Designed miniproteins, single chains. Designs and how they scored, part 104

Each design is a single chain, and the fold is of that chain. pLDDT is the mean over its residues in the fold that is shown.

## One batch from the design tools (miniprotein)

Design m3464
Fold by ESMFold2-Fast:
Structure m3464 (fold): chain A 84 residues (1-84)
Amino acid sequence: EEERERLRRRLEELRKERARLELELGVAEGLAGIYEAIIKISKDPNDKELQEKLEELKKNAEELEKELAELEAELEELEARLAA
């Protein structure tokens, strides 16, 4: 059944993309935590370079979370279609 085969291939592709986005999100969150700790112990907690880097990491994490949510919704739809 050609349609089911296409859905299976798409589902495998999306699962790989999800794994990649989850890894990237984890890295971004981890780095943000490290920069937060550096800022906290810094003699200059208002260091513009550190604050800008933290803001960039947080923004990147938010974008990745949005992409992951959209991809998870598509995965759920495809899994439902394959189960039907």
Scores: mean pLDDT 81

Design m3465
Fold by ESMFold2-Fast:
Structure m3465 (fold): chain A 57 residues (1-57)
Amino acid sequence: MPGDVDGDGVIDAAELRAVLERMTGRTLSDAEVAALIAQADEDGDGVLDHKEFLRLM
């Protein structure tokens, strides 16, 4: 990518859960996912930008 961004690539709790379940191979609770979002998203929107998600991973 030439350094331009067309979209933010926002990742919500459901998307994060899907990724983490894929990685761990197990079901995660709402509280687990919410805690991870709260740790990565300093804005407190309850969603992650693609950059915040990459930082979390």
Scores: mean pLDDT 68

Design m3466
Fold by ESMFold2-Fast:
Structure m3466 (fold): chain A 158 residues (1-158)
Amino acid sequence: ADAAALRDAVNRFADVAIKGFEEIAKLTEELASSPAVEKARNLAKGAIDVFKEAKRIADEQPVAGLPQVAEAFEVAAGLSDGLSHYLRLAAQEADPETAEKLNALYEASDAISKAFREVAQALREALETGNYAEAAQRISKVADELEKKVKEYFEKAK
C-alpha cells in the first residue's frame, strides 16, 4: 500500500515535470530562434526522456528501483540547470519584451530543477527509513506546489 502510494507520487511528479519541459520547448520555439534557445530546447527534450525512464523504473520496481529513480532525477536536475543557463543567455541578448518572457521560462526551469533535488532527497530518505508513506506525501506536495509555480511563470511567458 505505502510503496504503491510512493510510486503514484513519483509518477505524479514526473508528469508535472514532463509537461513543464514540453511547455518550455513549445514557448521557446514561439519566442526566438537563437543558438542559445535551440540548446535550451534540446536540453528540455533530453530531460523529458530521463523522466519517462524514471517513471518506467518507478512503475516496474516501486521500491527496488528507488535509487535509480533518485539518480535519474539528479541527472534531470543537471539538464534543467543547463536549460536555465541557456535561457538566461538568450534573455541577455533579446529585446526587453522577449527577455521578460525568456526570464519567466528561466524561473520555471529553475523551480523544476529545485523540485527534482527535493524529490531525489525524499526518495533517499525513504530508502534509509522505510517510511514510504511520508515520502509519498512530501513528493505529492512538491508536485502540487511545482504545478502552481510553473503555471504562473508560463502565463508570464505568453
Scores: mean pLDDT 84

Design m3467
Fold by ESMFold2-Fast:
Structure m3467 (fold): chain A 160 residues (1-160)
Amino acid sequence: MQEEKLIERINKAIDDYLSLLIEAAEKAGDYELAEGLRKAQEKNELPSAELLRRFAEFYKRMSEEQKKELSEKRRELIDLIREVIKEVAGDKAPELLEEIRRIQQEFAARLAEARRQGKDVLQELVEEMFERIKELLIKYGASEELAETIAKALVLSFLV
């Protein structure tokens, strides 16, 4: 009953964020990006590494207004996740948030190094970051389903 409502709130905020990206891609005539994001949304799956690269090239072409709107929605999702983490971890929430931040910084550094070496590691790094955040959330008292939902939202908000 309490965790179900947290899962519903996070999924809705993911859906609102992905819907904005789909609409922006459709308006720009990038129908393959829009269809790929819709399929990821319908399945409740993380976007593939191919779709994430296509999004990164799309994002460079977005207007400053669209980038601002996307950045505002991303902030709303991150602030909701921080509220849910405080509810799950209680007094340990600052420690959990700092461990999540260290994971994200490690992955950013590994991705930047792989790019310098001309290596494609994006899929492996996304999967590893997702599992490490999920396991960490379970260790701090989230259910498996809530930990998975938070880990998806954090990975999506990091990559997009």
Scores: mean pLDDT 95

Design m3468
Fold by ESMFold2-Fast:
Structure m3468 (fold): chain A 63 residues (1-63)
Amino acid sequence: SMDEAKKLKEEGEKYFKEGKYEEALEKYEEALKILREEKGENAPELLEPEVTIGMIYMIKALE
């Protein structure tokens, strides 16, 4: 559900702020899966979690 996707994004944001990047990725990827199923692959709602996932991977690559 959309409420579940919102909760997963909030949990991902919490982990990201704590520097727990692997846990953050897991939550954002789960939210993204729900959003794709509910809204479709090109939905605007996918943009924020996709950008955040990309940012986390870039941070991890620089370490």
Scores: mean pLDDT 82

Design m3469
Fold by ESMFold2-Fast:
Structure m3469 (fold): chain A 84 residues (1-84)
Amino acid sequence: DPVTELQVYLNVLGYKEGPCTLGPIDGIFGEATELAVKSFQLSYKLSDVPVDGIAGPKTLEALKKALADYLLGKKPNLVSVPCP
């Protein structure tokens, strides 16, 4: 399930903590998961993708690359979106 993979990758990269929690890894794309996606999009500055919290193909590819880079000892640029 792509949403479950997304939630696991965001959690590993540290996007589960902050004023909003990621929520449970349940495969459901909710508000907490959307905020974590927005934080990741800001950190990676995907040039063709607005910061909209939508986990499109470019966001998922960047997320998988970020996880691979993290496992190789490279640190992501962590930027978070505050909770409403």
Scores: mean pLDDT 62

Design m3470
Fold by ESMFold2-Fast:
Structure m3470 (fold): chain A 70 residues (1-70)
Amino acid sequence: FDEEIDKIFKELDKDGDGVITAEELKAYLVSKGYNPTDEEVEELIRLIDIDGDGKIDYEEFKRYMKALKE
C-alpha cells in the first residue's frame, strides 16, 4: 500500500521537488483521461493541503490516500 502511494506521488511530482502543485495535478489528471476545471483542481488541493500553502507534500498526499480507504 505505502509503496503504491510512493509510486503515484513520484509520477505526480515531475520535477522531483517533493511537492505537487495544482498545475502538476491537473496535467496528471488530463493524462489519465479526465478533464478537470481549474476550480475542481483547486478544491482537490484544498482538501489534501492541510498546511494551506497551496501545494501537496508527501505526508499530506499519504494521509489523503489512506483516508480514501476508510
Scores: mean pLDDT 71

Design m3471
Fold by ESMFold2-Fast:
Order: sequence, then structure tokens, then C-alpha cells
Structure m3471 (fold): chain A 103 residues (1-103)
Amino acid sequence: SALGEELLEAARAGDLERVRELLAQGADPNTQDAGGWTPLHLAAAAGHLEIVRLLLSVPGIDVNAQDIFGRTPLHLAEEAGHEEIVALLRATPGIDLDAKTLF
């Protein structure tokens, strides 16, 4: 949806208030781009801690969503060295610490 595409861009850009507005308008928090990246992947990779917190509070969020390479938001945060986001994701109920990448 157009709202889902805008949510992906807002999460990538670090625009916390726009993410909040789009979620309030019914944007799908689990929307994926062509690479399989969700808003949570984009926020985690970019180091946007407060957007990660907001997304994790959304009912129905898929915290273990995998991109086309099998990478979760946790994998991307670890690769980028965002220690606070890594700690937050690892402490999240339902997190899969053993998710396998395709490589």
C-alpha cells in the first residue's frame, strides 16, 4: 500500500513522528520492500532506537521477519554495531536468537 511504502521511507529516514502518524493511519507495520526489509529492518540497520521502540510496541509486529537473505532486524543491528538496539531486540518477547541466514 502507499501507506506501507511511506512507512518504509519514514523508518529509513529516522522520522519518528511520521512513523507514528502512518501507524495511526493503519499502515502495515510488517510491510516489506523488494529486498524483504520491514520498517523494523530499516530502523535497526540505521540505528533509529526510538523508532525500534515504537515499532516493537505495535500489536502484530513480526520481530523475526526475514529479508531475502534470511536476515532478521537483530542480524542487521548486530552487523551495524548498534549495541542498544541489539540489547532491546534480544530482550523482546518472542525474539528468535537462532534464526538462520541463507549464507
Scores: mean pLDDT 90

Design m3472
Fold by ESMFold2-Fast:
Structure m3472 (fold): chain A 100 residues (1-100)
Amino acid sequence: SLGEKLLEAAEKGDLEKVKELIKKGADINYQDENGNTPLHLAAENGHKEIVELLLKEIIEKGGDIYATDKNGNTAFHLAVENGHYDIAKIIQEYVEKKEK
């Protein structure tokens, strides 16, 4: 599915493929069996530009920045856990700016 392909592209850091799949109507809120969204996988793997793109899409089209995986972790938690503090800061700034 487009959702599964979007998860793979976000995990691998393929920004152009992420853009293509979103344009084709991929669900940016799609979750795998572990509850991971594209935002979770991009944040976990340090893909800053993909995180920024997905946050913009979530704000524009409606989505949940606070979506949790099966362990209760948000994309913010995964960024911090993996030492991607620049990504964690971007997520926090989006949350604070939108008061969500």
Scores: mean pLDDT 86

Design m3473
Fold by ESMFold2-Fast:
Structure m3473 (fold): chain A 103 residues (1-103)
Amino acid sequence: MELDKELFEAARNGDVERVKELIEKGADVNKTLKEAGLDNDNNYTPLHLAAENGNVEIVKLLIEAGADVNAKDSNGYTALDIAERMGNEEIKKLLEEAGAKKE
C-alpha cells in the first residue's frame, strides 16, 4: 500500500531511480490510483501516469516489471491511447512492441 503510493509519486515526478527502487522493494505496478487510495474513482495505473507525463524510461521500467499494457482507466483508455493523444512516438512504440491493443 505505502510502496504503491510512492510508485505513483515517483512516476508522476519522472524519478527513474526511485521507480527502480520501489519495483525492487515489491511495489505493485498494476495497482490503480483507486486501489492505492489516492483517488476514489480513477483506475489509472502507474503506466497510464507515466505515459501521460511522457516519461519514456519509466514506461520501459514498468513494462519490464510486468505492467498490464492493456489496462484501461475508468473511461476505457489504455496507456497507448494516452501516448497517442500526447503525441509521444517513443512511448507509443514501446507500448505497441509490448502488445498494446486498440479497441
Scores: mean pLDDT 80

Design m3474
Fold by ESMFold2-Fast:
Structure m3474 (fold): chain A 63 residues (1-63)
Amino acid sequence: MVGEYYRAVKDYEAKTPEELSLKKGELVVVLEEVDEEWWLAESLETGEVGLVPKDLLEKVETP
C-alpha cells in the first residue's frame, strides 16, 4: 500500500489533461511510480489525480 506524503517544491502547471497542476507547498499522496520521471499523485487540497514530474516532489516525514 503506497501512502507516502509529498510536497510540491515549486508551482507546476499541467500541460495535458493527464497531468496534475500543483502550487508550491501543496501536499499530495503518491499513488503509483509510473516511470522513473513521472509519478501518479493525488492532491490533498483539490482531490485531483494526475501525473507529475517526481523532481517536483519532496517527501514529507509524518510525525
Scores: mean pLDDT 78

Design m3475
Fold by ESMFold2-Fast:
Structure m3475 (fold): chain A 96 residues (1-96)
Amino acid sequence: LDEELFEAAERGDLERVRELLARGADVNAQDRFGVTPLHLAAKAGHLEVVRLLLENGADVNAQNIFGYTPLNLAKIAGHEEIVELLLANGAKDVKP
């Protein structure tokens, strides 16, 4: 479930993300590097997946082992709409 959630979030597969969360996948699952589904969706530019993850209680300020938040990755990738969505949901603009 959680591994499939990482893949679906990175690919922008909105319906698969919704299905996996409904089946009990952990919206705040972390891989061995502390990367969450929200980090992957934000980095990849998948606005509607980011929105769905936040609606399901994703930690907007989750840090990976390098101190990067979803907001940091969205900014690095140039995804302005995702940056605005994350800030609207309580993301803190902090450098790693």
Scores: mean pLDDT 87

Design m3476
Fold by ESMFold2-Fast:
Structure m3476 (fold): chain A 95 residues (1-95)
Amino acid sequence: MLSEEEIEELLKKAFKTFDTDGDGTISYLELIKFLKKLPIFKDKSDLELYEMFKKADVDGDGTLDFEEFKKLVKMIIGTDDPEKIAKFLEEIIKT
């Protein structure tokens, strides 16, 4: 069973995978390009992923900070199940 701290560390590792320049944000285009490589998103359209991104992007600036990224992950998985979240994050880290 994964602790909240273990999930938070996986979230940080996944976030850093997209944040290649270290500015603390992820662009929509960078995120969608990576997500489309994951089997979990094989049946998801770019529009569905964009709508999820917009809901997480509270500031409306077209980028996600770490807190907005966590919201996006929960929306994509559709659950607060730590095991499903961890599995998703591990796939991001591998990609």
Scores: mean pLDDT 72

Design m3477
Fold by ESMFold2-Fast:
Parts: sequence; structure tokens; C-alpha cells
Structure m3477 (fold): chain A 89 residues (1-89)
Amino acid sequence: PADAEGRTPLHRAAREGDLARVEALLAAGADVNARDAEGRTPLMLAVESLLLNPSEELLRIGELLVKAGADLDARDTEGLNAGEHAKLL
């Protein structure tokens, strides 16, 4: 279920770098392309977290989200996709 910011458990796990939780949520059929109140996907949050604080877990999370069918062309309320977020940070 989404919280007050429209963030699903997968959004939070991806932003926090919790690899084990991301794996469990994807195995449970979590919507990899869910959008929060800002139009952000879990992949966008993982990319932002990776660029601020690089870690092996965040790299793995990005890979898992892409393999699970993350839409690389999805755009947030600023008109930016995950790749464009990476270029700005």
C-alpha cells in the first residue's frame, strides 16, 4: 500500500538501499513501475540514492529493477526519467 507521498514499500526499499527487501518485494509481485506523488518510480529513487551515496546494494537494486521491467522512459512531474536524473546528479 502507498503512503501519504504515494510511495509503495518498493519505493522506500529502493531509496533506502535495502537490497534484501527489494528482492522480497519483487518476488511478491510488487509493481516495479508504481509512481509516487511526484511521478517517481522506484528506479528513479534508487538512481538518486546511488549518486548521493554510492553502494554495491544500490547498484544491485538498480539492476534488479531494470530486469524486473522498470520503464526507463517513465517521467516524473519535472519531466525527467531515471537516466536524466543520473545526468543532473
Scores: mean pLDDT 77

Design m3478
Fold by ESMFold2-Fast:
Structure m3478 (fold): chain A 116 residues (1-116)
Amino acid sequence: SELGKELLKAAEDGDVEKVKELLKKGADPNEKNAVGGTPLHLAALAGHVEVVKVLLSVPGIDINAATSSGLHYTPLHLAARAGHEEIIEILKSAPGIDLNAKDSKGKTAEDIKKER
């Protein structure tokens, strides 16, 4: 959707107020870009702590969504790869998180952290 595309961009840009506005307008919090990245993936990769917190407050958020291109990364995998410690702790504490989710190489987010 158009609102979903705007939400993906706002999440990537760290625009907290735009993210909140788009969600109030009915933007799908689970919208996927061409590589299966969701707003939560983009915010986690970019290190946008406040956007991550806003998205996690949305009912029906898929916190464990895996990208459809590349290595099947969850938002937690991307936060771990990028070294965003605060986002890692926020995601690990979130209801419904799968700490054992594996990328296409069989790595969990914890495995990725240990390799850094």
Scores: mean pLDDT 89

Design m3479
Fold by ESMFold2-Fast:
Structure m3479 (fold): chain A 74 residues (1-74)
Amino acid sequence: VLEELTPLEKRILLRLAERGVLSNAELAEHLGVSQSTVTSHLRRLEEKGLIERVAPGVYRITEKGLEVVQKLVE
């Protein structure tokens, strides 16, 4: 449900959709926030099945996550 996503979580999904795979550090840099802030939101997005961990600290958007992004982008 899109109403359950914070603005930062939506931005994380958009960045991952644009780049394919990003680390926590890369997301923090791209979004202008701390790595600890990104980590909490990455965990929540992974729990929702919108992203998946492909390596230590590295995440990829899932097909479900791409469907969510499609609804956010006009």
Scores: mean pLDDT 80

Design m3480
Fold by ESMFold2-Fast:
Structure m3480 (fold): chain A 59 residues (1-59, ends at bonding distance)
Amino acid sequence: MGLARAVRDFTARSSNELSFRRGDLLEVLEDLGPDFWLARSLATGETGLVPKRYVELLE
């Protein structure tokens, strides 16, 4: 439940959002509602908002 994978590239449009590329692994930190996770990139160590529709939960 704490691990997700990006299914497509995403470029942050604000300082609160996390940029990632397809295939990146993300640690899900908090569920912020229906549209966003707070997550950490395992590739960069950066944290930010990620759109749920751009990622899939692995477990």
Scores: mean pLDDT 82

Design m3481
Fold by ESMFold2-Fast:
Structure m3481 (fold): chain A 88 residues (1-88)
Amino acid sequence: MKPLHLSLPLTDEQIKEVFELFDKDGDGTLSREEAIDALLQVGLSLDAPIGLSEAEEIVKEADKDGDGTLDFDEFKKAIDLMIERFYP
């Protein structure tokens, strides 16, 4: 996989680029595992990686209904929570 070119503050366009990269089927949702991988990749791209357990907790918090999938709005919330907690 090619590395992402990301910088803070993240734009909606950058978040959408990450979302679309991990949404292989183009159905407009990410599985929990795909969302976790996306958050880990964002952390790597910001040269400040987060741990797997931290990514899991953020995804769980953003997935309000607990259905195991994230739409774009829920994924954007996950990114926002990650930035607020680890990159303030």
Scores: mean pLDDT 74

Design m3482
Fold by ESMFold2-Fast:
Structure m3482 (fold): chain A 88 residues (1-88)
Amino acid sequence: MKVRVLRAEKTEFLGKPVLLILVEVDGPLTDEQIDRLLEALRKETGAKRVEVLFRYRNADGSAFLVLLIEGEGIDPEKAEEIVRKELS
């Protein structure tokens, strides 16, 4: 599966640091793949919380995913590498 990270943005939610990641994949995402991705992000980044904010499936079978990663010192490059690794 080809994975493209379209955006990774550091911001704040209720005074807490969060990273928002927008991901595009060239195939359908299964719930199992998403669950594995969320678990990998939580374990490898030390994030307090990881959740899916938005999930969309295109007519061609490609998918978009918006992730929220909450935690201190989350590295966007590391998070992007985990996303590419888990969805590839």
Scores: mean pLDDT 81

Design m3483
Fold by ESMFold2-Fast:
Structure m3483 (fold): chain A 83 residues (1-83)
Amino acid sequence: LGEQLIEAARQGDLERVKELLAQGADPNYQDELGFTPLHYAALAGHAEIVKVLPGTSKDKLGLTALDLARAAGHEEIAAILEK
């Protein structure tokens, strides 16, 4: 479930994200890099997915989803995550 949630968030599949969360997927699941679904959604620029995922977790490099959004130039995503 966690790996599937990360892939759905990375690809921008909002409906799949919602389905996996309804099935009990952990929205705070971290991969080997410490990346959560929110990290991947923010890096990829998927605003609607960012809005439905919780998290302020840092990856293994100490970076948040907000840091990744800013690094990728996704100003809209960064604005969502600053609140």
Scores: mean pLDDT 78

Design m3484
Fold by ESMFold2-Fast:
Structure m3484 (fold): chain A 153 residues (1-153)
Amino acid sequence: AEELAEAILNGDKEKIIEILQTKFGLSEDLARKIADLVLSMSEAAKKHLAEQVRKDVLGTLIGLLAEVAIREKNYEEVIEEMKRLLLELSEEEIEELLRSLPSRVIAEAAALAMKEKGLLDLANKAEALAVGGDTTRENREEVAKEMHAILNG
């Protein structure tokens, strides 16, 4: 976490890629896309991202992968990588992540991860949220409302 936070603050593209591949198992393509996103950020945004990485590296990486998937029109490789990271989280951590980062892409990956863990009720709720296909930035508020309804119904 700290090494990644420092690489983000320094704008060290190659170090970000190295850490994402070697410590978090991301593909070279996804690691480069995340590094490019980070390098496009303002210094204030990089500082905020580094603090998020220090507090919750997995949740932060899942959020960055969701942004990549939105830009790439629901990139299939992103969903599989998110599923792998989500498998390391508890049911409660996944539910909190879905509330804090409302995204149909995250919901799709979460549904797959929860099915693999045998958490069928939560998997069905996440799958219902993922059905609809539009993962654009403009739908984030609508997705948050749908998630609130599903998780509390």
Scores: mean pLDDT 74

Design m3485
Fold by ESMFold2-Fast:
Structure m3485 (fold): chain A 83 residues (1-83)
Amino acid sequence: SAEEEKIYEEIKKELEEHNYSELFEDVKIILESILTGEFGEETVEALARLAERARLEQGQEPLPREELIERARKLIEEILKKK
């Protein structure tokens, strides 16, 4: 809807103001998953990419992508359990 488009535009602007504009696509995927209740492989991959970047930003050692994907799947399972 037009209201959803406005929310995405606001999120995009906030990310740009904080120099995180490249995260917008992944953030959008996660938000769509929350709104629809559908958490597929695209959502798992988006969460894994965000976790990878968060680790880099915090100066933590990189994890293998397979491990980040498994952590993302576990997080989604936990979210779905807790509503």
Scores: mean pLDDT 77

Design m3486
Fold by ESMFold2-Fast:
Structure m3486 (fold): chain A 130 residues (1-130)
Amino acid sequence: MFASQEERNRALHLAAREGDLERVRELLAEGADVNAKDEYGNTPLHLAAENGHLEVVKLLLEAGADVNAKDSVTGNTPLHLAAENGHLEVVKLLLEAGADKNAKDKDGNTPLDLAEKNGHDEVVKILKEA
């Protein structure tokens, strides 16, 4: 018997947040929606990017994750969350995947603004050069 679509999607959000690469792979193979939104409008890509799980971010993008999805609360994209938390290699990968570096959250902040506010100098440099 297969888990429900809702159960698979919820498990995918959890696995992406925790960086469980093999569980993410399994759930996507079982038909979990790579772009499923939680109660806050976060996709699996948001949660993986926020937590710096580079290999999970790569797998989700290869599976067709929307690189520019915005959450429902703050208007953050995955790039905003990676930049705010200083995840340099995730920032680079998201930019290579077509992330909009000029996207503004609900407070008018770009990913660059969030990186600068949090003192992530290497992320600031990459976002200025992108």
Scores: mean pLDDT 91

Design m3487
Fold by ESMFold2-Fast:
Structure m3487 (fold): chain A 148 residues (1-148)
Amino acid sequence: SGLDVNYQLPESESTLGSTPLHLAAGNGDLEKVKELLAQGADVNAKDIYGRTPLHLAAENGHLEIVKLLLENGADVNAKDIYGRTPLHLAAENGHAEIVKLLLENGADVNAKDIYGYTPLHLAKENGHEEIVKILVENGADLNAKTLL
């Protein structure tokens, strides 16, 4: 019997419980993402940090992979162990077109992580003025308070 397409790599490996789809999505390998999804890979599989392939594609700026994952039923509002959504990671890392795409697909503009940070807080902290404007135009709460 071969390996399951959703096989999680051991925690002792550098991938930290990632599936092949996590690796392909994080690395920007669009053709491998297409292959794995065609083989029935779980688009919403979580690594040991609770991250989905969509988190990794959004963090690393892989716009076409974000599109493909969303078309295949990726949970746009999936939360990692820190309460971070793909929108938090795209906003923090300055990926304006991915921020737009996630919002168009129903991303919660006011999602809070475990510290009470919203995508707007992370965009402001990192000086991403275009993303601040996009988030505000999509209903971001300018008065959202952090837990501290």
Scores: mean pLDDT 88

Design m3488
Fold by ESMFold2-Fast:
Structure m3488 (fold): chain A 128 residues (1-128)
Amino acid sequence: SSEQDELNQDLFVAASTGDVEAAKEAIEQGADVNAQGSNGRTALHLAAENGHVEVAKLLIEAGADVNAQDDNGRTALHLAAENGHVEVAKLLLEAGADPNAKDDNGRTALDLARENGHEEVAELIEKA
């Protein structure tokens, strides 16, 4: 429904901006935590891309699929690794993110961390 689409959009915006209170409200009102936007991206993808640890934690606690792939085969862990978000990457790995998942270019989160010079994220993934 249009109301469901609005709730899902509110959650996407909250996840993208790190607005913890807006994320809580959207989840409480029945936003689908696993809804996919135009690029197949979930709220967890957006929180991971932008390094929003507290929103990512809320989404995981609300039942977000930590291994959901976007339209490019990328998981939240791929996006955290590409952008050097250590705390989000750690949270995702602790929540059961697959460090061996490959995107449509055959790249793992480790490959993306290394290509972008994010040594701390790379070391974290290597130990997972």
Scores: mean pLDDT 93

Design m3489
Fold by ESMFold2-Fast:
Structure m3489 (fold): chain A 67 residues (1-67)
Amino acid sequence: DPGKELLEAARAGDLEKVQELLKDPNTDVNARDEEGKTPLELVGELPPSETRQKIAILLAKAGAKPP
């Protein structure tokens, strides 16, 4: 499930995997994990970094809703 993979990539701060998954039109950018968190919310829990900022921008451009 691309949405579930996006949640895991966001939690890990994996920019390359996020970029790959966002190329798949079946990826739900607003998918929720077992705690109800979205990819954008999980990225927001990472320490501040250029990678975190890049992932957040990519998710927002793909239609991620702010929490």
Scores: mean pLDDT 80

Design m3490
Fold by ESMFold2-Fast:
Structure m3490 (fold): chain A 59 residues (1-59)
Amino acid sequence: MEIYRALKDVPETNAAFVGLKKGDIVEVLRVLNDDWWLVRSLKTGKEGYVGKGVLEKVE
């Protein structure tokens, strides 16, 4: 399981994107390209896209 942590707050701007707070843990479900990943928030269970540049691998 690929686990990452949010490095900063990310606002939810629309239904396709996941909103995160700094320190939130996400599971990477799919890598779409070099910039955008589909993730699931372990805090909320919500799935959506996020920019990989705001994530840090926990493992």
Scores: mean pLDDT 77

Design m3491
Fold by ESMFold2-Fast:
Structure m3491 (fold): chain A 90 residues (1-90)
Amino acid sequence: KEIFEKTDLSEEEVKERFKKYDKDGDGKISYEEFKPLALKFLEEQGLLENKSEEEIEELKEKIFKKIDKDGDGVISFEEFAEFIAAHPWL
């Protein structure tokens, strides 16, 4: 949905961001491929301060599970696009 400051992202730009994380080109993002994006999200939210590596890993998995709406263990392009539209600064 269109938000004044956060929908400068075209469908093409979202696709380019998806390709950055979809390293095997299967059209889905695995948890391993998602980890860098989850870390970037946590950093932007200020949630990395005073966290151990173990706590950061738990937070990454928690974010992944929230985005994986169908519970299939991977993030689809649609789920990714929804997440990026909500967090376009990523």
Scores: mean pLDDT 74

Design m3492
Fold by ESMFold2-Fast:
Structure m3492 (fold): chain A 83 residues (1-83)
Amino acid sequence: SLFDELLKKLEELIEKYKENEEKKKFYETLKGAVEQIKKTKDIALVDEMIEGLKELYKRETDPEFKEELKELIELVKKIKEEL
């Protein structure tokens, strides 16, 4: 499922950033929110996540992190289409 793909991607990002406390915590927080959406199917929580990720993407200057945010936004949008 798209939820399982997103959760796997987030677990890989948490492992990638294990020595970057700020980015690790960000992806751990995002994973918790995705798990909540998977459980509740709440479209409002999906919309909040998309808007939050877009705002962060707009302000981000790190090209690698910006690309990761873009991939996450696209996955979350696909999940919304299945709900």
Scores: mean pLDDT 87

Design m3493
Fold by ESMFold2-Fast:
Structure m3493 (fold): chain A 61 residues (1-61)
Amino acid sequence: MPSIEEIKKEIEEIIKNNASKLSSEQYDEVVRLLEEANKANTREAYLEAKERIEKIVKEGE
């Protein structure tokens, strides 16, 4: 299973690769989700944030 650091890196790559597809509101939500995961600092929180961020990105398609 990926480490917290690996999940974090995956989230950063998703944001970087999809930032141009996101509205200002979607980008703010993505940043908020990552910030909440950082505050919780658990593997489960980062996985949940990743799933939610991927869903937001998919809505931009």
Scores: mean pLDDT 79

Design m3494
Fold by ESMFold2-Fast:
Structure m3494 (fold): chain A 73 residues (1-73)
Amino acid sequence: SLQEKGREVLLKVTEETAKALKEKLEALRKELEEKGITDPEEIAKRFFEVVREAFEAMGAALDRELAKLKAAA
């Protein structure tokens, strides 16, 4: 059913977003340490930007999958 497919898509996109976010946050932490960036405000801004971008990408992925479900129905 469309409801079951929607549920599967939501879970998959959420899991992919969580994995990508974890990898990007680990990479950012390493970059900040390697570059010696110690300003708390700059560090916070960089982390918030990575999180924002991840959720924006999640929204775009959900919109694409919803369009596919509508086209297949």
Scores: mean pLDDT 83

